# Designs tried in a protein design run: designed miniproteins, single chains, continued (2). Part 26

Each design is a single chain, and the fold is of that chain. pLDDT is the mean over its residues in the fold that is shown.

## One batch from the design tools (miniprotein)

Design m4884
Fold by ESMFold2-Fast:
Structure m4884 (fold): chain A 85 residues (1-85)
Amino acid sequence: SDDDIKKIADFLNNLDKNDPRYPSVQEVIDIVKDVVEQGGSPEDALPDLHSWKSGYYNTTQQVIKDQFGKTFDDKTLLEALLLVK
């Protein structure tokens, strides 16, 4: 939902830079934003996020799951990542 997207984005914007998972989250944000900046859709990032970048994506999903106590689908996560400043 739009509410979930905004809550995830707000949480990630306030994630402690000293959290050892922060670099993995930033890597995923950069990948998704780069794809959109190049004229792609956010979902065009998924092949890389599910293969050679899967370690970063799995870590990012775990950070969000730890915070919210539930998993979100790829579409919701990708839309939230794009809203991170």
Scores: mean pLDDT 89

Design m4885
Fold by ESMFold2-Fast:
Structure m4885 (fold): chain A 99 residues (1-99)
Amino acid sequence: MTPEEERIRRETLGAALKAGSLAQEVAEKYGDKEFLDEVNRAVAAALRTGTPELRRLLEEITKYLQKALDDPENYKEYMEKAKEVARKAIELAEQLLAD
């Protein structure tokens, strides 16, 4: 593995772990197992492909998850936005794996 490939791998793993951890916390707080499953699917897809674009999408998911925890009155809006980004991440990963 080149130093650059190792850096991208570490950054992607870090983003994935943070997204997964926050998704679990949000799902436990608001009782949405389907949400946790969808975010975990996006995390798994990103880890399989390891692109900078998927890392950015994981960071965007993390941002909305943090907002759902910090602003409970608007949690449904932030969870819906996180689901939208998760679906985009899965779609991009599936396209990359098909190429």
Scores: mean pLDDT 79

Design m4886
Fold by ESMFold2-Fast:
Structure m4886 (fold): chain A 94 residues (1-94)
Amino acid sequence: MKEKLRLEAEIEIGMARILLGVMKLLGEADEELARRALELLERAARLAKEAEDEELAREVLELLEELLTLDISEELRERIQELIEEVREFLAEL
């Protein structure tokens, strides 16, 4: 595996988890924080695909599904669903 790509993906995933944790702690969805978390997960998904790392890709998928449980805009929800489909397609090709 490409160690640098994996490390970068893990950092992006970790930051996304922190943002999700903050929104859960506040008891409300913050559209800006949710968008930032999605941007982090979009980068993590790309890195996981480049590294061909199934475990990282599944971790990204899990966090995207967590984001969908929040009260977020339809625009952001659509972006999350598109990324979920892309990640699932990648996993199916492994």
Scores: mean pLDDT 84

Design m4887
Fold by ESMFold2-Fast:
Structure m4887 (fold): chain A 66 residues (1-66)
Amino acid sequence: GPLRAAALAAAGRLRELGDDATAQRVLDLVAQGRYREALEVGLEGFRRVGDEATAAQGERILEKFG
């Protein structure tokens, strides 16, 4: 579904940005079926590294599908 796809995309992007620890936490939550929480963790990772544009896109996905 859209939340799972967004969470997986967030994990990949966090790895590109060098936040492997947050990416792994997102993947662990996805493996548990906790897709909303996985995306929320990913968004906090983006805010910490200053990627506010990607965080805003993820927030729109949460509003639409969460």
Scores: mean pLDDT 87

Design m4888
Fold by ESMFold2-Fast:
Structure m4888 (fold): chain A 60 residues (1-60)
Amino acid sequence: SAVEALPEELRKLIGEALEEAGWNVDEAARIARERAKSYSEEDQQKLEAALEELRQMFLG
């Protein structure tokens, strides 16, 4: 999955964002994107793919 294929650092970032957002996927995505702004474009694209996968899982 896109989430499992993420670098450890990005997986940790998503996990922390989800906990801070109280498992609200849209808010977690906002937090994760803001924190990942300094990351490479490649890592940001991987993050976006993982966030979309999470959105599909949680919001259907």
Scores: mean pLDDT 81

Design m4889
Fold by ESMFold2-Fast:
Structure m4889 (fold): chain A 96 residues (1-96)
Amino acid sequence: MDEENRKLGEELLEELARRLAEKAVKEALAELKAQGVTPTKEAIERAFEAALKIARETLLEVGRLGGKVSGEELQEILEKGYREAVERAKEILEAG
């Protein structure tokens, strides 16, 4: 019985996705600042939205594959998703 845990899990998934997206955008911004790039606020908003979408999709995929693949494969999926979020954020920040 986990009705309360399921609702908490859905809200926690959204919070985790937001934290992952925030971390990815901050990492991208730090790297670009080190390179002398100053992104626009619009680009930062777009980068966050894109990173958030990737983070949510990655966490949902990890949840769906839980028990069907090895823990190593789940960790690789999560790491790849995070790296994709960082790369996508950097692309958007550089373009804007």
Scores: mean pLDDT 80

Design m4890
Fold by ESMFold2-Fast:
Parts: structure tokens; C-alpha cells; sequence
Structure m4890 (fold): chain A 117 residues (1-117)
């Protein structure tokens, strides 16, 4: 129970912080209309879908099993963000935001591993 509550709280915090960074990328994509920025945003949107799925798993599965799946999902999210980073390589503002997203995902993974102990 306690581990499940901490896991849900952590993932909801992660979702809020990630959504704030995504909003900034969306504003840049709408302003510039550059295809690479739009493709980077598509990768970020895929990560948001995975975050939502992880929250649902945390709510409906035993904490130990949820943690095992969520750690794999966080690795998948990092891979998608690294793909987004390559797409945004010529766009310093978008690149910085995606780097902040990668850092946030790595921080979240460490905190999930701490809950698992």
C-alpha cells in the first residue's frame, strides 16, 4: 500500500513536470512550423502516452510488479527522448527542453528504484 501510493505520487509529479516542458516545445513547434521540431514533439507525445500508461499500471497492479514494468517503460521513454534530441539538434531551445526531459526521466528512474528497496 505505502509503496504503491509513493509510486503513484512520483509518477503524477513526473507527468506534471514533463507536461510543462512539452507545452514549451509545442509553442516553439507552432511558431516555427519546422518539420523536425514537429517530429520531436511527436516523440515527446509518445512519451506522455507511456507516462499515462505507467500511472494506470501503478494504480491497478501490485507495487513490486508495477515497478518492474515502469522501470522498463522509463528506459523506453529515455530512448524516445534521445531520438527527439537528434531531431532537435539544430534547434537550441528545443534541444535544451528535451535534455531537461531526459534529466527528469533519469531522476524519476532513480526515485522508482529507491521505492523498490
Amino acid sequence: MEKQEKLIELLEEYAVRFSMLKRKIKEIAEKTKEERVKKALEKVNQVMGLVGGAIQMAKHMPAKKAIEYILKILDQERTLLEEALKLAEDHPEVKKLIQEMISLTEETKKRVEEIAK
Scores: mean pLDDT 89

Design m4891
Fold by ESMFold2-Fast:
Parts: sequence; structure tokens; C-alpha cells
Structure m4891 (fold): chain A 93 residues (1-93)
Amino acid sequence: AEEAAEEGGRLAERGAELAAESETPEGQTGGVLRAMGSAIDAALRGGEEAAEEAGRRAREAGERAAEESETEEQKEAALRAGEAAERGARGAA
């Protein structure tokens, strides 16, 4: 559970950061899907504890990335990545 939470959380954080850094809608969507998929994987491998941790980390990373984003689209993508990860993890747990 702990290892699944740590790995899934780290990968979900990277997904949110990728969504914020991507200048294309395709790259932004890819970041959102990556964050969500990583959080879901963590939930499936580690249960509710891993789901809560991965979702929380993704959301926090998305909020931080949104603050650093240059465009409104990148800010929205970063926030969507965190929200999608949190919802996906809860649904999978």
C-alpha cells in the first residue's frame, strides 16, 4: 500500500505537471489522462489509502503547476489533471 501510494502519487504529480507545461490541447489532455491513470493504478494496487494519497498529491501538484502556468488553458489543464486523478482514484478504490 505505501509503495503503491508513493509511486502512484509521484506519477500522478508528473501527469499534472505535464498538463500544465504542454502548449497543445493534445499534450494537455495527455497529462490529465496520465495523472488519472496513475492514481487509478495506485488505488487498484494499494486500496483506499493509496487512492487518497495519490489523489491528494495529484491535486496539490495541479494547483502548484496552475500557479506557474503561462496560459489560461494550461492552468485549466493542470487543475483538471488533479481533479481527474482524485476522482479516478476514489472510483477505483
Scores: mean pLDDT 80

Design m4892
Fold by ESMFold2-Fast:
Structure m4892 (fold): chain A 58 residues (1-58)
Amino acid sequence: GSLEAEALAACESLAKLLAKDTGLDPNQFINRCKEDIKKYGAEAVLNEAKGLLKVLEG
């Protein structure tokens, strides 16, 4: 659904940022997000991604 799409989009944004700076494979990070969505649901994953963005901003 739309919520899953939003959660995946947030994870993809984080993965690209981290991969570009740290050299991590973005596909690995996205795969981990997909597992978390299955386990906790898209809403929880989206909320965590937003929290991480705030931490990364400072």
Scores: mean pLDDT 77

Design m4893
Fold by ESMFold2-Fast:
Structure m4893 (fold): chain A 105 residues (1-105)
Amino acid sequence: MDAELAAGLARLDALYQQILDAINAAKSKEEALSNVDKIGDAALEELRDDPILASVVGGFFSRARRAIEEAKSKEEAIERLRELYEEAKQELRDALAEQEAARLA
């Protein structure tokens, strides 16, 4: 599990950085949402054979998209994204722990 958790967390961090870059580079909210959707679609295609990581990443992108859409400023979107990233890391830890517990039962 440590190797799977480390790899999953590294992937989640890379995606978080890609979303931050997309928000910072965007000239409009519409452009930011379009860029995040493209990153999410590509990530989920790469993760099609990893249902746990795909579920966590899918949820993170869904919530991130909503946070950007509802944010009144770029700074607010970035702060909400940071909170969602911390939540996604915890969801990944919990999901992998549940999988290991089920395997050992």
Scores: mean pLDDT 84

Design m4894
Fold by ESMFold2-Fast:
Structure m4894 (fold): chain A 94 residues (1-94)
Amino acid sequence: MSLPEVSKEDSEKLVNAYKEAEEEALKMPLDEARRKLEEEAARLGIDLSSAPLGIIGTSLGMRAVSLLVDGGDLEEAIEYARTSGYAVGVEKKL
């Protein structure tokens, strides 16, 4: 089995979306960062009470990569990567 090929440009877009969201969450007050995370999670239908935020963040990041690798919608993958970054950023402030 060969590993799926993903463009470097698309991979960089996912990584940048994650990093920018994490940095944004870390710069915000905790209440504002949490509100932003709740808004993004609601758009994706994600239950933030289902697991610790670090596990949710990891799961969302893995789903972003899976969507990209499987030839899914790049913009949907970016939404998951961004929400992953917010979740990890909020957890680091707890």
Scores: mean pLDDT 80

Design m4895
Fold by ESMFold2-Fast:
Structure m4895 (fold): chain A 67 residues (1-67)
Amino acid sequence: AEEELLRNSDPETLRRALELAESVSGLTPEQRRALALLIGATGEFEVSPEVRDARGIGDEALRRVKE
């Protein structure tokens, strides 16, 4: 859940994650937030070799946040 990811995020890591999410163009605000939360909780967001475009990254981040 998004709340769990936010709760487990290191503030410094979350700040870096937000900066990284902002650098990815083409994402909706919700997708950027989801990506930042995932990176913040895990230290990085590893994308599968098949998913390298902004839209695919954003959709995958939203899906994982909902788990």
Scores: mean pLDDT 60

Design m4896
Fold by ESMFold2-Fast:
Structure m4896 (fold): chain A 73 residues (1-73)
Amino acid sequence: DLDDLLLEELLRRQKERLEIARFIGRQLRIMGDKITELLAKLKAGEITEEQANEEMKALSKELTEKIKEFEKK
């Protein structure tokens, strides 16, 4: 009984770790796509380097906030 509870707890923790890893992976992919878009706009002269840096900071903040929100579930 106690051993079964320990195995259940270990399995639950592994599932939670995998779920967090999958979530982070998705968010990093989305961020990567947005960064690629910003770099393309910068290269095309559609935005300034200062604007690109500000949007990069906003993306980093958004990513951090989404990860924190997900971890609170």
Scores: mean pLDDT 80

Design m4897
Fold by ESMFold2-Fast:
Structure m4897 (fold): chain A 80 residues (1-80)
Amino acid sequence: SETVRLTLRDGRVLELNLGNVEGMIGAALVLIGEEIDAELRGDQESAEDARRLLDALMSAKTGAEAVERLRRVQAEIAAR
């Protein structure tokens, strides 16, 4: 399945459908919104996390690759 569930630092969960182009666009917009919202709150760490997740999504060539990359970046963020 090309759906990924991401847990953020504040405990909120993002559920992203990457199985089609519309889902990938929606996921990118959600992550852009998370980055902007974090910056507006002065939460630089959450803004950096959102940007890293967005970069992982945008560098992927397929939805399956995007799922793997997003999970990897989330694991790295959680290990801090």
Scores: mean pLDDT 83

Design m4898
Fold by ESMFold2-Fast:
Structure m4898 (fold): chain A 65 residues (1-65)
Amino acid sequence: GPARGREAADLRRELLAAGASVAEATAEVERRFGAPSAERRALLREIGEELRKIGDEFEEELKQK
């Protein structure tokens, strides 16, 4: 549910803040909460693509000045 998803995200942030790598934080979250579902992975990929697009647009803006 949403609460469990937030707990997993909170744990990831906590581990990253403590100096863990992204891979280590991801492995620990998967160990405790299980791997994200196919639906959740698809949603995260979509969000990642949108964030990359925003980054590309920002880079193009800087290039044009």
Scores: mean pLDDT 68

Design m4899
Fold by ESMFold2-Fast:
Structure m4899 (fold): chain A 99 residues (1-99)
Amino acid sequence: ILNNLGNVYAKLGNYDKALELYQKAYEKADSIEEKRVVLNNVLNAGNKAYDAGDYDTAEKFYLFVIDKTQGIDELADIRSEALKKLNDVGVEVLKRVVL
């Protein structure tokens, strides 16, 4: 339920509130599969922010996924995807500053 509410706020562009709700949903998740569902929604919200050119927001969402997956081998695939996306954010920011 909190995860679905987070999705609604993300669609409305209220990313700070969306992240807050995803955090609460993650804390209530008691299984790896429930955590995976929440983290996939966080990653997708980060991807939407990235596609919109909001790299600051995208970075916050990707860092959340990276932080929550640390030391959990079952979520290494999601962590790897978030790390790759965080690198993409850095590349886009560097292009704007250097070029």
Scores: mean pLDDT 80

Design m4900
Fold by ESMFold2-Fast:
Structure m4900 (fold): chain A 75 residues (1-75)
Amino acid sequence: MLERTAEINIELAEKRRELKDYRGAAEYFRNAGEIYKKLGKNQLAKKYFLKASEEYKKAGDDKRAEEMRKKAEEL
């Protein structure tokens, strides 16, 4: 089920964040946001796009951080 796949991506993102792998954390949070968007769960999609934005910013990837912020604003 897609919802379970989103949950697994969130767990992986949290683990990457604990390891200070901010880019990895951002990529998994972005995947969760995309899955929730496909499921029509726009509030959860927004939440995880914003988390991805924060982690990309910590990774020094300002371009991808702004892209994720804009995806959240469009929901």
Scores: mean pLDDT 88

Design m4901
Fold by ESMFold2-Fast:
Structure m4901 (fold): chain A 55 residues (1-55)
Amino acid sequence: SKSFSSSQIGAHLLALAIIGLSKKSEYVSKVLEIAPRGVLTQEDATYLYDLSRGK
């Protein structure tokens, strides 16, 4: 698995939220919380990934 910088992950997840690719309100809320900070941990990334996979 590849690690991403926090800023790259944040920007990517914010883009997904904005263009409506995520149908999970929890996922969208978490992305919008993290993206403005520009900080994302591996744990947060894994959590969001699991939500996006319907977990």
Scores: mean pLDDT 58

Design m4902
Fold by ESMFold2-Fast:
Structure m4902 (fold): chain A 59 residues (1-59)
Amino acid sequence: MERQALLNRGTSEALDYYLKGDEKKAEEAVRRAGREAGASEEEEQALLDNAKTQADRDK
């Protein structure tokens, strides 16, 4: 599967969970997608921070 597609899916799932107030599931979604895509720990953290920032702006 395309690496970017896996990361996009994880970020989208994390954003949805953050909007619902479920930070734990948001983290799990990003880290799972990152692990499957072969992303670094720093890359996973960046995706997580991005999703959280986007959710905060939407609320």
Scores: mean pLDDT 77

Design m4903
Fold by ESMFold2-Fast:
Structure m4903 (fold): chain A 97 residues (1-97)
Amino acid sequence: MTPGLQALQERLKELEKKYPEVKVEIDGTTFTLTFSTTEQALVMSKALAEIQKEYPVVKVKIEGLTHTITIPDDAEGDAIAPEVAARIEEAIEEGLA
């Protein structure tokens, strides 16, 4: 796994510790976020739609309160991982406000 993707995994695990209302599951380069409320899930859905528009290489699957994100384990995925992580964190903070 690339250094950027490893840093993204570490950041998502730290976000789960900081925000217990969000469950994070990591399987390689696939990240699953589960929210406790529809309002939080809606904020994340909007953020992920914008991420996918800007970075089409990111794959997003939304199922109710569960959001699955897949980033390729390559140079492109490595380069975008910090920005994707930052936008996910911002969406979690916005949904909890």
Scores: mean pLDDT 81

Design m4904
Fold by ESMFold2-Fast:
Structure m4904 (fold): chain A 84 residues (1-84)
Amino acid sequence: SRFRAGLERTLADSGLEDLFSEREKEIIVKALEKLGEKYPEYMLYLSLGNVPSELKEEFKELLIENGASEEEANRILRKLHGFE
């Protein structure tokens, strides 16, 4: 998947290769793919694992829909963008 390859490259470039488990990466990629289908104008950013702030709530819902708990989804959001 281009989203998987893009996410892994972005994490590697940032020195964060071990930031997410294999399960979390699968959930992230599925959520990014669905978000990209709804918002194709953001496809380039989403394929790199970068979720714009205006899409964060919908991305969180998609993480949960694809198997994340609410706590896991919040943790993923914080880590992907260095959020507080």
Scores: mean pLDDT 76

Design m4905
Fold by ESMFold2-Fast:
Structure m4905 (fold): chain A 68 residues (1-68)
Amino acid sequence: SMVDEARALLDEVAAILKRVQATGVLTDEELERLQALLTELDRLYARASPAERAEIDRLLAAKLAEVA
C-alpha cells in the first residue's frame, strides 16, 4: 500500500537522521540519499488518498519524535 511504502521511506530517513544526530556530520552520500528518499515520499504523498495522507502524517510525526 501507499502507507507501507511511505513507512519504508520514513524508516530509512529516520535511520540516516539518527546517524547524523549521533555524529554531528552529514556526508554528501547521506545528503544525496535523503534528497532521493524525500523526493520519492513527496511523489507518493501527492498520489495518496486523503485517508492515506492522514496516516502518512501520523507516521511522519512519530518518526520525527524518534529523531528529536
Scores: mean pLDDT 86

Design m4906
Fold by ESMFold2-Fast:
Structure m4906 (fold): chain A 92 residues (1-92)
Amino acid sequence: STPAEREALLARREAERAPLALAAAEALAKEGKEELAELARKLAEAPSELERLEALLALIETLLKTEPAENHASLEKMKATVEARIEELRRQ
């Protein structure tokens, strides 16, 4: 693949992210999960990768409080990955 093709693919994925996060926020609000819905809206509206990762981290932390213990191992792994990426970006 060419560099131009990779840039176009990344731009398309970025454009798709906000609509998907907004749809998730609407679904969560309909289920009465207003805290998760608010965090999903923040994720959709975040202009930078750092701000999106910070919103995602807050969403994972909220899920750790509400989800059953059997799901915690996967959420903790996601949390560690997101925290590592935030730390990397903050060092730049």
Scores: mean pLDDT 70

Design m4907
Fold by ESMFold2-Fast:
Structure m4907 (fold): chain A 75 residues (1-75)
Amino acid sequence: LEEERARFHQARARVIQAVRDGKYEEAKRILKEEFGLSDEEAEEVVQLFRDGETDPAAYQEAMARLDRAFEERLR
C-alpha cells in the first residue's frame, strides 16, 4: 500500500516533468502505462498540465483526474 502510493507519486512527478520538458508523447505513454488511461484521457490530462502552468484550476483538475485513476486501480 505504501509502495503503491510511492510508485504513484513518482509516476505523477515523471508526467509533470515530461510535460514541463515538452515531452508530451512520453507523458501520454506514462499516463497510459502507469494510470491506465485511454489515449483520449491521457491527451486531456497532458493538456491540463500544459494549461496548468498559468491556470491553477487546470493543474488541480489534472491532479484530481490522476488521483481518481489511481484510486480506481486499487479497487
Scores: mean pLDDT 82

Design m4908
Fold by ESMFold2-Fast:
Structure m4908 (fold): chain A 89 residues (1-89)
Amino acid sequence: MEEAKKYLEEAAEHAQKAMDLYQQGDLVGMFEHFEKALEYLEKAVELLPDNVIARSALDGARFLYERWGSVGGAAGMIRAGADLAIEDL
């Protein structure tokens, strides 16, 4: 439980950093932090297989990134989903 919460907090922080870097025009930094956000959310979902909020955020972020190329949309979904999943713990 503590480890899953830590991964959700890391996912939220990296997702926010990716969005902030995008606003600054740092596309390389944006992508680096986006990859970390996605990795931490994947680790959290592996520890919380029955958490629908975390799983839906991961599936939705993957859909937005892989099918639409929307890094900003995917990062926003990771941030919102991670915050909601933490409240549900």
Scores: mean pLDDT 84

Design m4909
Fold by ESMFold2-Fast:
Structure m4909 (fold): chain A 73 residues (1-73)
Amino acid sequence: GSEDYQKGLELFGQGKYKEAAEYFIKAAEQYESVDPKRAGQAYYNAGLAYASLGKYDEAEKLFDKGGELFQKA
């Protein structure tokens, strides 16, 4: 999880939002069973990446998923 999350942050900083979102989603999926709060944070960052691409519907779905994981943690 942590390696994919760090790669997502690097790509986000480079403006590579699509690739950043893919790595954040990979990190989130790895965290879901072991750390729901970190999974929620990773989904939230994937949502920010999609919002940066103008993909607001996809961003909203990711923000909702992240919020649900924070509430369950």
Scores: mean pLDDT 86

Design m4910
Fold by ESMFold2-Fast:
Structure m4910 (fold): chain A 113 residues (1-113)
Amino acid sequence: GFSEEEKETIKKILKLTNPNATEEDVQKIINFFESLDQDHDGILTPEELQPLLDMFDVDGNGKLDKKDLKLFIEKVFGVKLSDKEIDELLSKSVLKDGRFDWKKLLKELLKIL
């Protein structure tokens, strides 16, 4: 599960584009990631990433690239990041074997915003 600090981080990100963001909006984001994270360890494998990639109509082998991450952030959080900011998030959130640390993404995204 998410800590209270992690939930507050999601709420702060959502409020940057929607000042009226509620606890229900935060819970929807949490439920989405928890539904993908079958092991509940905060890390998504390439196999667990596939439903997310399919949602954004991207071709590939379960690897999250710069274009996918940029589109994901714009669609989920309503935030348009620069290419440099996306490169930084990608380098910090995608592990060498293609696994995705979505909890670290949220923490690093708040630092950029």
Scores: mean pLDDT 70

Design m4911
Fold by ESMFold2-Fast:
Structure m4911 (fold): chain A 92 residues (1-92)
Amino acid sequence: KEFEEVVKEIEKKFGKEVAEKIKEMSIKIMEDLDDVEKAIEEAKKQGEKFGPPPKSIEEKLKELEELRKNDPDKALAEIMKELLKSIENAES
């Protein structure tokens, strides 16, 4: 399964502790996706005062919400990959 492969990749690069934390964070993000539309609407409202959020983030959240409904294992894997990229960029 794709999420298990991502977990193994993270363990290989950053160790088991980091892989477990990313997995837990990804599961939490999956649970929070139920309110994505409301979160996007609120961000747009506040964007009038502080600048709009990047469109790429809004599109990505919508894709993940749809993917979660059709293939939750793949959605979890994608969330983990995005978190991994964030960590790798910080290490660069």
Scores: mean pLDDT 65

Design m4912
Fold by ESMFold2-Fast:
Structure m4912 (fold): chain A 59 residues (1-59)
Amino acid sequence: SEMIRREAEEARRLMAEARAQGKTVLELLGKPEQLKIAREIAEKLREIGDAFEAELRAR
């Protein structure tokens, strides 16, 4: 979906910015533990979204 694409683009931009500053994205955001949890939640939401799209296409 559009939201997933925009989040992927934002992640790429953050990675590039962190690399330019010689830091990791976790260090750039200052909350490494929260970012790990947020990533896991985002992956689960993506899986649920994909399942819903498959169900809608079957209608």
Scores: mean pLDDT 69

Design m4913
Fold by ESMFold2-Fast:
Structure m4913 (fold): chain A 89 residues (1-89)
Amino acid sequence: SDTIITSARTIKDNKDQLSSQAAADALTTLLKNSKTDEAILAVLEAAKSVADKLDEKGKKKVEEAIKPYLTHKSKRVQEKAKETLESLK
């Protein structure tokens, strides 16, 4: 939904003001509630953008939430999920 896309962009734009836990919790919640390819892609892009600001616990939490998208029907979602997982290493 537009709300998920807007929330994902807000996380990306405010990454320096979010704690690792707050960012990881928000990203995993948005991803779980994402019903469209566009919303999933927006959340994956936000996760990639904030990866450098996440601690090890936050990275692991976001990584586990992203793993199911490696087998998603959309090739674009699969490719973005792979890119995002690489940024979390």
Scores: mean pLDDT 84

Design m4914
Fold by ESMFold2-Fast:
Structure m4914 (fold): chain A 95 residues (1-95)
Amino acid sequence: MREERERRRRLVEELEKLQRDTAERIVAGELSDEEVAEATARVEELALELARLGGLAEEVLEAARAGDEEARRQVYERALEVMREVLEEEGIKEV
């Protein structure tokens, strides 16, 4: 139980860092097509893990890995929900 919470927090930190770095480099015009593809693959990997920790069904996770667009959308939606929960927890910790 506590291990899942720590793992969730670590994944959110990694995803936030990746998103910030990628966004900054996009604005600067520094990303090649290969670099965008690599960043996208890493975001997908992190989103799948977050969605799994958020309780998304294994069937949906498998469909997303197979390239199903609808399943991928569900993965990203669940990952965003988990991210919001973690960020709210961190915000409370700093008061």
Scores: mean pLDDT 73

Design m4915
Fold by ESMFold2-Fast:
Structure m4915 (fold): chain A 64 residues (1-64)
Amino acid sequence: MKKKETVVFPASATTEDIARAVRLAQELGAKVVEARMLSPDTIEIVIEGEKAEEAAKKIRELLA
């Protein structure tokens, strides 16, 4: 059964923050399966895999 987690980036997030988030997910064994713009200043990524929940949590901590 596939686990999916969604991370919404704040408008203040940089391209470097997004790149770090993707690398962190990959290092934990999770896959970034989708990236989309919800609004002109809001970006969302979808993470899938057994480590998706852990990766999403760590990414949210980096953005805090």
Scores: mean pLDDT 75

Design m4916
Fold by ESMFold2-Fast:
Structure m4916 (fold): chain A 80 residues (1-80)
Amino acid sequence: SLREKVEKLKEKILEEEPDLEELVAKIQAYAEILGLDKIDEIVAEAIDKVEASDIEERNKKVAKEVVEKLEKLIEEEDKK
């Protein structure tokens, strides 16, 4: 189900990754394996929304924002 795919991706996103480019590549790779569409758009929107001075804090905020956007996708599927 979409919920199961998103939960698996959330687990991978929340693993510590200090490099933003590696974090994005990791998210995209797992999303492709799980068959999740529009992940590139979700990641881009998350990055654009996050403003942080510290690189580590920025990456954690981006990961959290991607997770929140993925949870909204689950909520939309649960309503169908």
Scores: mean pLDDT 71

Design m4917
Fold by ESMFold2-Fast:
Structure m4917 (fold): chain A 58 residues (1-58)
Amino acid sequence: SAEIRELLQRELDISMRIIGLAVKIALGIASPEEIEEFDRLARESDRLSARLQELLAS
């Protein structure tokens, strides 16, 4: 469905951004704003994953 495709695309976009931020954090070059953004995106990713699991189980 279009809804599942849109959620998958959003999850992919968030995951790619999280990976980039995680690399910066691991290297010790992340700003405080980037660390806050990482935490925010991780929470959003968890919510999207829960929604996708519900939709795919049906």
Scores: mean pLDDT 86

Design m4918
Fold by ESMFold2-Fast:
Structure m4918 (fold): chain A 84 residues (1-84)
Amino acid sequence: AAELLDELFDAIRNRDVDKIVSLLEQIADMLDAAGDHGSALYFRRLADALRKDPNNPYTLLLLHSGFSTEEDREAIRERILAAL
């Protein structure tokens, strides 16, 4: 779980769209398995939006607001790991 999040942050930094999509889907599958279907659906929708339109404003907002700082990334990591 934590290793997948670190890979996701690296993929976002490197703008590797295909890897971001793959990792978002993997995290969503783990959240579904843990019973957090709402968060899983959210991440799947983000992956679908990014796959459809890599310049999607919502994806850019996620990258800017949720992953732009180390503090933001750590908060998301803690939240996801608490759900798993």
Scores: mean pLDDT 69

